# Designed miniproteins, single chains, part 62

Each design is a single chain, and the fold is of that chain. pLDDT is the mean over its residues in the fold that is shown.

## One batch from the design tools (miniprotein)

Design m2156
Fold by ESMFold2-Fast:
Structure m2156 (fold): chain A 64 residues (1-64)
Amino acid sequence: MVVSREQAEKAVVRLLLRGEISAEQAQKVGELLKKNEKVTTEQLAEAGGFDEKTKELLEEILSK
C-alpha cells in the first residue's frame, strides 16, 4: 500500500520500540523517507531489509 512520510515514520518508530527492527534498519528507512513524500510498504521493507514477518507487522500497523 502507499503511505505518507508521516505515517511511515510513526510505523517505523512503533516497530523499533517493539524490538522488531534495529536502529540501523530504522536509519535506512529514514533515508528513504527524506527523499520521498509517499512510499509503498514494499519500498520500506526493501530499504530497511525487513523480513516477511516484519513487513506483515508494518502493514498491520499502517492499516489501523
Scores: mean pLDDT 81

Design m2157
Fold by ESMFold2-Fast:
Structure m2157 (fold): chain A 69 residues (1-69)
Amino acid sequence: MPLVQKLLQQIDDEIARLRERIRELEARLRLDPDNADLRAEIEKLRQQIQLGEEIKQRILDDARFRGEI
């Protein structure tokens, strides 16, 4: 597997795991809407997803420049 495709797959897998975790926490938050710890955890995971998407875009831009994709 080309290195760039492997890195993109790993980032996509990580983002998918974070999105699944957020869905679980949002389900818990619906049962306890005033739970500040759940809200804080969801926000942290959303920030991690945003960072992952930004890293993915940088990898794609670099790979295109190098002709890897």
Scores: mean pLDDT 82

Design m2158
Fold by ESMFold2-Fast:
Structure m2158 (fold): chain A 75 residues (1-75)
Amino acid sequence: SAQLQARALQTGYEQSRAAFEQYKDRNQQQVEKLIKQSEALSAQGRALGQQLPLSAQLLQASDGLAEIAKQGKEV
């Protein structure tokens, strides 16, 4: 369901942020992988937002994933 997919995206956001913080200064290859995963999850969040128009949490999660991808590219 769309609600289960929204929960999975939020979990993905939390995991991507934690992993990025762990690896950003130690392993450039791992950081690149996390950037790609965060970009993919952000795109999924935008698509789900079309199905759940009243979900502020979904929009915030998508924005957070985009920010993680941006920060990763800057290191």
Scores: mean pLDDT 68

Design m2159
Fold by ESMFold2-Fast:
Structure m2159 (fold): chain A 87 residues (1-87)
Amino acid sequence: SMEEFEKTLEEILQVFREGLERGEPAEVMAERMGEIINSNESLSEEQKELIERMVLEVVLLYEDHPDDPEAVLARAEELKEETLRRA
């Protein structure tokens, strides 16, 4: 459902925010976010693909800009909204 899709995007973004605050490596955050996506039994394969694409873009951005977590988080929030519009 769209409600479950939105909820999962919020959970993914929250994991990323908390990971950034803790200074977690991009690979650790990617693993946690991947577990949320893969353990969700209510999402369609298409919805999972959209979230996985967002996660990949966010992780790559953080790897390119590890010294600017605030800018990375702001872009992640924009990508969440873009992902919702594509659903």
Scores: mean pLDDT 83

Design m2160
Fold by ESMFold2-Fast:
Structure m2160 (fold): chain A 58 residues (1-58)
Amino acid sequence: SEALERGVELLREGDYAKGLITIANAVRNGDVTLEEAVEVLRKEGFDAQADELELILT
């Protein structure tokens, strides 16, 4: 997902609020599944953001 890639880039830049909102919106819009987004975030080292995403969307 382009939106997921953009969200991860924002997280890498330290823009955690925009990054997480971008990824959450991508999941809500059906561009990526919650499971896929969580897996990508954990692979990138954003475990806290992955946990937050699950909390927000579950």
Scores: mean pLDDT 86

Design m2161
Fold by ESMFold2-Fast:
Structure m2161 (fold): chain A 84 residues (1-84)
Amino acid sequence: KQELADKIIEAAKKYAEFLEKLNLRLTDSQLERVREIILKADENALKEIRDIVMKAESVTPEQAKESAERLLKIVDEARKKLPK
C-alpha cells in the first residue's frame, strides 16, 4: 500500500489547500490527524478518503463544502476507532 498511501497523502495536501481557498480550512492539527488516520486506516476508510479527495479537484465550491464536512466526519469516526 506504499503507493496508495503516498497518493492519498499528496491528494490530502491538495484538498487542504482547496478547502483553505473556500474558507473551509483544516487546522494544522486536523491535517496531521488526517495524515495519521490515512497511514493507519483500514481499507474502507482509505477508499472513502480517497474518493472525497479525488473528487475535490473537479467539484464546484458548493459541493466542496459538502465534501469537506464528509471528510471531517470520516476523520472524527476514524479517530474514535484508534486506540488511545
Scores: mean pLDDT 56

Design m2162
Fold by ESMFold2-Fast:
Structure m2162 (fold): chain A 69 residues (1-69)
Amino acid sequence: MNASPAEAIEAAYAAGKEAMARYLAEETARKLLSQGILPEEAREVLRLVEEGRIEEAVRRAVKAWRQAE
């Protein structure tokens, strides 16, 4: 059963799986960017991931995905 990207990111982060949460946030941002959905928010998530600001990246990715729905 496929969880939504937002639910998957939140579950990974809540479980302390920081590397998984980072990967899912980056994957979600890349997907949004490839579809032209919220491109500025998607770029900000990717920038936060690159800077190691994982908590902010997770929160931004979840919000962006839910806003795109």
Scores: mean pLDDT 79

Design m2163
Fold by ESMFold2-Fast:
Structure m2163 (fold): chain A 87 residues (1-87)
Amino acid sequence: SFEEMKAQIDAAIAEAASQGPLSTLGMLGIAVHEIGKAYEAGKISKEEALELLEWLRARALELLDPADPRTQQLLAKIDELEEKIKA
């Protein structure tokens, strides 16, 4: 379910954050990919996918330095997936 997926992603991000910013970036990137796959598979709605992506954006800004080019690249990937889902 949407709530189960969000909880699993949150737990994975929290674990990665304990290991440092590179692990956090990697896990957030995996989460973006998994949200896209779940949407394409019909496991979550368009609205649920967009809600998860905005939640990931907030988590990235909370956990990572927004001035880091790698953080900016992750945010751009979130934007790209949101545009794809909205089309």
Scores: mean pLDDT 88

Design m2164
Fold by ESMFold2-Fast:
Structure m2164 (fold): chain A 82 residues (1-82)
Amino acid sequence: SEIEALRAKIAGGRDGAAALQAEAERLTVKSDEYRANAKTEEARLKAKHLERELGEVQAQLQKTQDEIAKMEAELAALSAAR
């Protein structure tokens, strides 16, 4: 069923969003740790790399949430078809 396939994709998307949220929280902790200890050039570069990685994960999370919203709208339209 197209509806069942779409529900499975939404569920998978939500699991993916939860994993991305956990990764963003992990990267935030690590970024804060490196920022607090940014006494060397190496530590400063690591902090910048972590900030970039965090930004990429946050962008991926937003994209995943937007895709879930679109799929939920499609599911609602399909479910309204009698």
Scores: mean pLDDT 84

Design m2165
Fold by ESMFold2-Fast:
Structure m2165 (fold): chain A 99 residues (1-99)
Amino acid sequence: SVADHLTPADVEAAVDGIVDLAKNSNSVSAQTAAGLYVALITLSGDAEAIRRALDRLEEVKDKAYPETLKFVLRQIARAAEKLGDHETAERARKLAEEV
């Protein structure tokens, strides 16, 4: 599968991409790209990377574009749920409601 070819570097690049897009972009294209990065991490099965993405988004929430941040947080919540990390999913949903 595609997941068998994902490296730790690819996963970290996806985490960096999510945070960068939330901070610097407020367009449908940026939201789509951020969603694809979340999907890539989900495909890798790396629940820790989803949690790291959430932690970094929490740190930059006041500097992020609200619409992009809210969209990404909702995608992270779904990804965390699919990977069995219910605590991270709940945190992401709660943060999305505060944005």
Scores: mean pLDDT 86

Design m2166
Fold by ESMFold2-Fast:
Structure m2166 (fold): chain A 98 residues (1-98)
Amino acid sequence: MEIDLEKLKEIRDKISQNEDFRSAMKRLGAMDAASPLRRAGGPLNPEALMTALANGDKNIEAIAEQLKASREEGAMDRADPERLSPSALALMIKEELS
């Protein structure tokens, strides 16, 4: 995947500056690893998350809010922040929906 380094830095900065956003990113990573998406009918909405990622440059705040809701489900602290890049998140969600 070809990723814009400037966008990657901005997202990394937001993850480091916002603890809630970082926790939400970890939750999404755990979702891919443990497949809680298939079991969760709660605040997780993969279609909405993918839509937010598709509009992502201006909608990172919307993604953060949606992922904050997922944090309330008690995510595991196993996810690697580097793995939670926007492109990786979009790919993980796409694979789970496919």
Scores: mean pLDDT 44

Design m2167
Fold by ESMFold2-Fast:
Structure m2167 (fold): chain A 63 residues (1-63)
Amino acid sequence: MPKKKAYLFRINEDGSLEYVAEAEVDENGNYELDTSDLPSGKYLIVITEDGVGVSYEEIELKK
């Protein structure tokens, strides 16, 4: 069973979140989210375990 998932959300100018992508998280905490085609800006990574949010990380893509 996939225990954890990583979700990527775009943080819009008004502060709203827009779903962009998701990936499975392995037992070592590794996941891969492709951001190569995404515009520069602020994004939120949410790690969930069994559908519950357990970690939140804001990142900024600079291009």
Scores: mean pLDDT 77

Design m2168
Fold by ESMFold2-Fast:
Structure m2168 (fold): chain A 86 residues (1-86)
Amino acid sequence: MGKVTSVSVERVDGKDIATATFESTDSSQTLYLLGKGTTKSGEVVLAPVKAGHNVTVTIEVKDASEFVFEGVLESGDLTARVVVKV
């Protein structure tokens, strides 16, 4: 099962930078962390997928409205999700 351990959003030089860290509570199960940001104009930016037991994803978007981070198991089961409104 996945757990959200931290989420932060920072604004730097007109860009919104979101960082999320998810942890697998089962050491036998790999967690895949998916990140996406949506701009105020409705454009979607995807972060590269990261895999592991303690996983951090950072995504940078200009004029963000929302960030979504999803933890997915190898089976495809959604195990944790966080939504950040900007």
Scores: mean pLDDT 81

Design m2169
Fold by ESMFold2-Fast:
Structure m2169 (fold): chain A 78 residues (1-78)
Amino acid sequence: SDAEAALNAQTLLAARGAVEAARIYQEDKESGEKALKALIKASEAAGQRVRDATERIAEKAGSLEEAEKAYEEIREEI
């Protein structure tokens, strides 16, 4: 359905944003943490599926490789 396609696109967009925030975190932890917190807060309005995907990547922010792997897993799930 159009609604499911839109939710899938929103989930991937949020997840990609979280990976980019994790990349910033590797170079500047403070800036990365601010970006991740802003993305998590924004995802709360989008619904649980988007929030869960965003948080799943955010918890891996200490390892960019693991954050990117989590993104690929989310992409394959939807």
Scores: mean pLDDT 86

Design m2170
Fold by ESMFold2-Fast:
Structure m2170 (fold): chain A 101 residues (1-101)
Amino acid sequence: NREIKEELLKEYEEALKSNTPESIVTRALFTAFATSEDRDAWLDRALESGLISPEEAERYRQLSDEEVEELRKFVEEEIEIQKELAKLGMTREEYLELLNK
């Protein structure tokens, strides 16, 4: 479901802009889902442990294999950006300003 993919991606990007405990958890959960080798098994475990709601799990299950692959790729690229930022000692805001020059 393209709309759900775009909505989840927007939520992830918004979570990247803040350092609240809630945003950190949102980023971690989305990353774990997108990079999991067995998404159904991951969702089942997350539901059983109370990490996600049944409603959230249903949203993730609406994604096609191709849509999850696109999200995984985006998350992997963001992880590489975060590694580079840490190495350079700059903030994400500073990095984005550099790219927009």
Scores: mean pLDDT 76

Design m2171
Fold by ESMFold2-Fast:
Structure m2171 (fold): chain A 62 residues (1-62)
Amino acid sequence: MLYDVEIVGDKPAIASDGSILPKGTVIKNVYKVELLENGFLKATNEEGVILADPEDVKVTKQ
């Protein structure tokens, strides 16, 4: 099942390449969502991995 992950909080998400994704960014076609032991949410799609604070994201099933 695919998900969309939207950055809804004021803290940006960080991509695996170091890119900063600000509020309003939607990461589409996420096939894996994981809560890490360090408290970050890890979202994975075909383009890579995004790390965000779970309080700053909205996860929606497609």
Scores: mean pLDDT 81

Design m2172
Fold by ESMFold2-Fast:
Structure m2172 (fold): chain A 85 residues (1-85)
Amino acid sequence: LDENIANAAELTKALILLTKDKEKGTKLLLELLKRRGISITQEQLDKIVADAIATVKANRDQMLAELSKSDLPEAQEVLALLQSI
């Protein structure tokens, strides 16, 4: 669970960045996928991003509440990014 939360935070940052700057966000997301040994096509990447953005939007309030309970610098950064989108 803790490892899953840490991965979710980094992934969320990449996805939010992707909505602002597709190139930079894609680079971060691919780096995360590389660490897992996952290779995907550009088409699959675009679909995953769209689905993830929809999920973030649907669960935004809950994510913000959970992130605000965490005093981790990364959680605070993700929270600020979510609010700016």
Scores: mean pLDDT 71

Design m2173
Fold by ESMFold2-Fast:
Structure m2173 (fold): chain A 112 residues (1-112)
Amino acid sequence: MEEEIKKQIDAFLEQARAAGLTALEKAYEVLKKIFDEKPLKDGDVIGVALRVRADGSGEILAVETRKGKTPEEVVDELLARYPADLAIAFKVVNGKIEVVMRHRAADAALAA
């Protein structure tokens, strides 16, 4: 399980880098660091809140670990709690990483 998860993280990093998706690359680097310190278990959710700059680069605002929540619940929570432009959640499900991303709508805080 651990080796398969590590391969998925490495593949995600390579794909994000090749596509020039710098904010996503930073989120995967955070996921890799967490995994290197402590192997992820089934049901673990890692949430990353980012500010995205005009050049597409990302600034990490928060990293949170949850259990027993969906990735969708985690990205919604992060966008509600932090002034983030992008929230990403990674959940381990049966040896695979499920990824959910949500961008804050432009002017959502100003538009009813």
Scores: mean pLDDT 77

Design m2174
Fold by ESMFold2-Fast:
Structure m2174 (fold): chain A 90 residues (1-90)
Amino acid sequence: SKEEYLEKLAELFGVDPSKIKEVVRLSVEEFAKEVHLSEETKKRLSLITKEIDVPKELLGKKVKDEEKLLELVLEKEIEEGIELIKEAVF
């Protein structure tokens, strides 16, 4: 769910999910520029052309686990892609 995704994303940046007040819609490329990541992780994220929901409280923060961030964003892209196919076909 969107709530589970936002909670997992916040925890990866050391932000308490209960403190999320504002969520913005950013492209994954824009998000990667707004947070502190390695150049390798930024390159991998730049291949994702979708937008994601991002708590504003994460902006300017460093992620604790870059591999888990990549997994979470990829899972969300796959989930949204499946939903779009379902909406178009059914």
Scores: mean pLDDT 76

Design m2175
Fold by ESMFold2-Fast:
Structure m2175 (fold): chain A 114 residues (1-114)
Amino acid sequence: MTRIEVDSRVEGNRTTYTITVTLPDGRVLRITIEIERRDGRDHVTITVEADGRVIRIELVDPSADELIDAIARALLEAGMPEEVVRTVVERARAAGDDFGAVVAGIARGLAEAL
C-alpha cells in the first residue's frame, strides 16, 4: 500500500540521500538530505516536499540529534501529523549516530507510521 524508496548518491564531496514515500492515495512525500564537505565542515541541506509545499533547512556541522530535530521540524511544517513525526524521530534516534543510519531510521519510521 504505502511504498518507500531510499536512494543514496555520492558525487565528489557531496552525498545525497533521497527518501520517497508514495501514499495509498497516490500522494508523494520526498525528503532530500544533501551533505557537502566544504572548508572542513559538513554543509547539510534538508528539503521536504509534500502536497505542493517545499520546506528547506540548512545546517552546518549538525550532530545526529540536530539533523533529526531539523527533519522533524520540516515534516511538521510540511503538514505531517505529529504522531507520524514522533515515530520517525524515535526510529531515527534508535538507528545510530551516522547520517546513513539516521536516514535508514527515518525511512523505517515513515514505513511504520504511514
Scores: mean pLDDT 85

Design m2176
Fold by ESMFold2-Fast:
Structure m2176 (fold): chain A 78 residues (1-78)
Amino acid sequence: SALLAEPGIQELLTLPGIDEALAIALYRELGIDDLGRLAFTPVEELARLPGIDLERARALREAALEAELAPLVEALSK
């Protein structure tokens, strides 16, 4: 679909545990189009999505935050 070609959806698909259906749901239902927005979305909002419980929501946020912070953490470790 045309949505799978969206840069934001492609960015979400880089995270382990996000399939095409979840990436589309994050984009359409919550307006999440990058890893930073995913990292800072409340867990209760993510848990509103089908198939997402609070534990999975927390894991998705942690993975997104780690991906966003990895370049900064590497710079600070010099």
Scores: mean pLDDT 79

Design m2177
Fold by ESMFold2-Fast:
Structure m2177 (fold): chain A 95 residues (1-95)
Amino acid sequence: VDEAKALLEKALRQARNALQALQSGFPLEQAIEFAELAKRYAEQALPLSPAKDDVNAAIRQLEEAIRKARAGDRQGAMDALQKAIDHLQKAIDAL
């Protein structure tokens, strides 16, 4: 539980960094890097978390954000990152 929380908090921080980068007009590539780190931490948390549905939903939204960013869709990437952040927060709150 404590290990899952630490990993989810790391994932949440990186997802927020990705969203802030896009909101501040930084390159899409920088946001992709943060989103990939967030996804990696969320994937590590998944087997350790009782909130598997929210962690899986967050991973799917992070994948969508990376896909949208690679396609040059800044708004779509931001929308997916916000959904990922919401699911990561729910997963942490469930611990």
Scores: mean pLDDT 90

Design m2178
Fold by ESMFold2-Fast:
Structure m2178 (fold): chain A 70 residues (1-70)
Amino acid sequence: MDAKEAAAKGAEAARKMGEAGDAAGASTLNHEAYKSLPELEGAKRGVEAGMAGDAKAAAEGGEQGYIEAL
């Protein structure tokens, strides 16, 4: 799996976890996406939101990261 594919999958998984109300899970998956592709500003913001307990904002960060990874 190349870095772009890994980032896209991680960001999509982060969006789904955040939509399910799992802020910590969404933060972790956004971090994996950001590690794979450091330019994903959405995923980076999703990490911060998820660490703050904001599952909705973490999901939005994952969605933006997924779009940026495409």
Scores: mean pLDDT 84

Design m2179
Fold by ESMFold2-Fast:
Structure m2179 (fold): chain A 70 residues (1-70)
Amino acid sequence: AKVTVEVVGTKGEAGRAVYDALKAAGVPEEGIRAAQRAFLAGAAKLAPETIVRVTVTVDGDEATARVEPV
């Protein structure tokens, strides 16, 4: 099943919030790892202090992330 989470915060806070939300939603570890990779790829060009809106969608072991400066 698809799980979508949206978080807002600094790059580091958003990464932790995504992890916590997916874990709470019962997403398997493979899906969480895919989500972490997608988030890191989307956030790579942003400074750590940047406030970002992150939307992550996980479907099984695949994930996509949109990371947008606020």
Scores: mean pLDDT 83

Design m2180
Fold by ESMFold2-Fast:
Structure m2180 (fold): chain A 63 residues (1-63)
Amino acid sequence: MEKRVETAVTPDRPVRARVTLTLNGKTIELDVELAPGTEVTAVDGSEYSDAAREILEAVRAAN
């Protein structure tokens, strides 16, 4: 499979993002705070899970 970077962004200011997860048939919304200068990369395919994992770790650190 080809791996292609869909979106790479670096927020200029603190950003609150909502991430929607589907787990066991239920939709869960998570609030993620992105600090300025945090690089966020979204990649289609198998690397999607890695991006979501990093966001989840940030949320867990805030909890």
Scores: mean pLDDT 53

Design m2181
Fold by ESMFold2-Fast:
Structure m2181 (fold): chain A 73 residues (1-73)
Amino acid sequence: MEEEKERLKKEADELFQKGLDYYREAVANPEKADELRAQGDYYLGKGINLAAAASPEWLKKAQATRAEADALL
């Protein structure tokens, strides 16, 4: 059980980082911003779903990550 939660947390964290990276690339590449934002939203959403499956406390990290992504745009 704990090993599964740790795996889900790690996967969620990797997806959050990937989503944030796409949002940062959107800031650096305005001509591709819409496409990059769509990719970022996809990975952030997937990470949020995994975080919710891992624990309620981890879901708070997902909310903070989404706020950080929104602040980049």
Scores: mean pLDDT 77

Design m2182
Fold by ESMFold2-Fast:
Structure m2182 (fold): chain A 98 residues (1-98)
Amino acid sequence: SLVEEAERLVEYYKKGDLQGTVESGIRLLLEAMKKVKDKKAILELIGHIIRLIGLSLDPSASPEEVLKITLDGLEIALKAEPDNKELKEALEIVKKAL
């Protein structure tokens, strides 16, 4: 569930767990990508997933940066699938945590 992945992301973020936040962000964007049919939006989501992997290797990275990239990815997915209620709910959960 996108909602369960979004809630898990917020939980790791609140704990200040960079690696947990990155892993949850990647899982959430992978699940969002399954809902998207537009090839351009899928490629943009892959780009955001690659950025999240980069943050996991950056010793200066913060959980807040992970949340912002994940939020951008969810906005791309929702723009491609504007009537997907689960994407809207997941986006709102992540957005409120910032």
Scores: mean pLDDT 89

Design m2183
Fold by ESMFold2-Fast:
Structure m2183 (fold): chain A 81 residues (1-81)
Amino acid sequence: MLKVVIVSDKKSDAEKAKELFGGDRMYTVTDSSTGKEYYVVEFYLDASDDPETMSRIATEIEQRLKELGLDVWVGVTPAEP
């Protein structure tokens, strides 16, 4: 199981990402140093947790979202048991 995290400083971009990938949850994180809010979308994939697979999935998701004009950062980690 992999956990995919999509981060944007724009709520509309995060909402579109959630719509496209069927995100399991969406929440706001505030940077305590700057007061800037970020929007986070999380979802899970049943895929291998090897570094090569995680890197490929992160790159593919980020590329797809950027091609749609969305300014996002994508992280992929092993899901917690």
Scores: mean pLDDT 78

Design m2184
Fold by ESMFold2-Fast:
Structure m2184 (fold): chain A 91 residues (1-91)
Amino acid sequence: DELTELTKQFYQLKPNTPKEAAELALEGIQLFNSGESLAKQGKLQEAIQLYQEAIQLFQQALTLLSGEAKQLVQQGLQLAQQKLEQVQKQL
């Protein structure tokens, strides 16, 4: 899926990405993946919290990033925002 592909692409860029930005982006990706798992289990409120935390981490990472890594994290942010909206509508 898009999140899995984005994760793989970001790991390819990680060696050339500032460590602090990479750590924030990867933590955001991990929380986003956990949110997806919780949403599939019907734990919608818990999923919403994780999506919101992932969004904040992506926004923080974006302040430290440029180029291709920034574009990938922007895609992750957009995807997390879309999933947050979808899950909120299910409540």
Scores: mean pLDDT 86

Design m2185
Fold by ESMFold2-Fast:
Structure m2185 (fold): chain A 91 residues (1-91)
Amino acid sequence: MKELMEKALYLGGAVEGAKLAKKYGVEEVRKKIEEARREFERDRASLSPEQKRTGELSLRGMEKGIEIAEKGEEALKKVEEEAKKIREELE
């Protein structure tokens, strides 16, 4: 379950990041992710191990989402399908 949940967090972040980058542009979304990364790293020492892992996976996912958006529609469709399969496994 933990491995599957971690995949769900990462792929969910990737889908969200890719959709936002497609809608608002890669550069704008990249700035927002960098802001979120700075906030995360600033607060990192006060976070629990679980919060650190969850936050890191989500941020890595969103960063991957920008890459997916740059590759185009086919790449976005594939990550959406992967995320859906993981969500169905958790249900």
Scores: mean pLDDT 81

Design m2186
Fold by ESMFold2-Fast:
Structure m2186 (fold): chain A 93 residues (1-93)
Amino acid sequence: SEVEALARRAIAAAREAIAQARELVANTPQLSAEQRAEIEAALAELQAEVAALEALVAAGASAEELLAAIERLKEKAVETGRRIAEVLAASGV
C-alpha cells in the first residue's frame, strides 16, 4: 500500500528526528536538569505517536486511519521541534 509506505517513511523520519534531538541535548551542557526533563517529555509524546502509528500499520488499519495517524505524527513532530527550540532559546543556546 502506498499509504503504508508513507506511514513507514513518517515513522523513520520521526525516529531520526528523536535521535538527533537527543544528540543535541547530550552536546548542550548549558541545559539544566529541568530543561532536559522538558525536552525528554516532548520527545516521549512524539515517541507515543510513533508507537500508535506503528500499531496501526501492524494491525492492517485502513488508509483513512493511517493518513489520520500520519497527520497527527507530523503535527506532534512540529510541536516537539518548537518546544525544544523554546527550551534551547531559554538556555542561551
Scores: mean pLDDT 89

Design m2187
Fold by ESMFold2-Fast:
Structure m2187 (fold): chain A 96 residues (1-96)
Amino acid sequence: SRAELTEIETLRRVLELVIAAARAILQQMGASAEELAQFDVQAAGARAQLDKLIAEGRIDEARAILDKLAEDFQIPQEQIAEAERAAEERTEALLS
């Protein structure tokens, strides 16, 4: 459905916001290029795990995890709202 496709797109966008915030924190803490490369590998693992949860229909679990991560990394609500709007626009364009 349109709502399910929008939610999946939103979850992927929110994960990217969390990854960017976490990476920025590591850089602020003086992480080396090698440590950032290790983080990038872990980030790829997180993306794969989200795709797995989506493929298994575990959307509610994925949402709960990402809601907590967005809170833990203090992602501004305005950025989350922008991700939701972008996901809605993308889904509507595909289904129009």
Scores: mean pLDDT 88

Design m2188
Fold by ESMFold2-Fast:
Structure m2188 (fold): chain A 85 residues (1-85)
Amino acid sequence: MKELELTSGGGTGKLTLPDPIKVGGPAEIVGDSGSTLKGTVVGVEGNIVTIEGTLTTSAGSRKVRATVRVDLAAGKAQLLGVEAV
């Protein structure tokens, strides 16, 4: 598993991706706020990875699609968006 430092417009966290990064592999995001996303990789296009899974926050759980830009050499990723599916 690859572990990356995640940044978003609202905070920081950790992104875990399969090694190698491929569709069907498990993926997890843990935000410093305590929010978690557990899911699978559903798309890979260059440095853009799309994850579908369950987002759990203090308000409850919902199914979402998250899009992240990864920089594997730097061990970093940026959360570009999260949408309901």
Scores: mean pLDDT 83

Design m2189
Fold by ESMFold2-Fast:
Structure m2189 (fold): chain A 71 residues (1-71)
Amino acid sequence: MLSEEEQKAIIAAMNYLLSKSKSVDEAHDALLNDEELREEAAKYAAEKTGVSKEFALRQVEKLRAGIEADR
């Protein structure tokens, strides 16, 4: 199970990606293929939740790997 900090970071990062995307599919595509947008999402999540950027980026990369594995 994800910790509360991991869940909050992932939710904040996904909300950022969704705010830049017109659909969930577009947000998933950005998560898989747009490294710059992933870094922006991680920075936003860190600022929003108080975790480090490195921690937030790790959670984004774990989420990316999970979505890639489901393809």
Scores: mean pLDDT 77

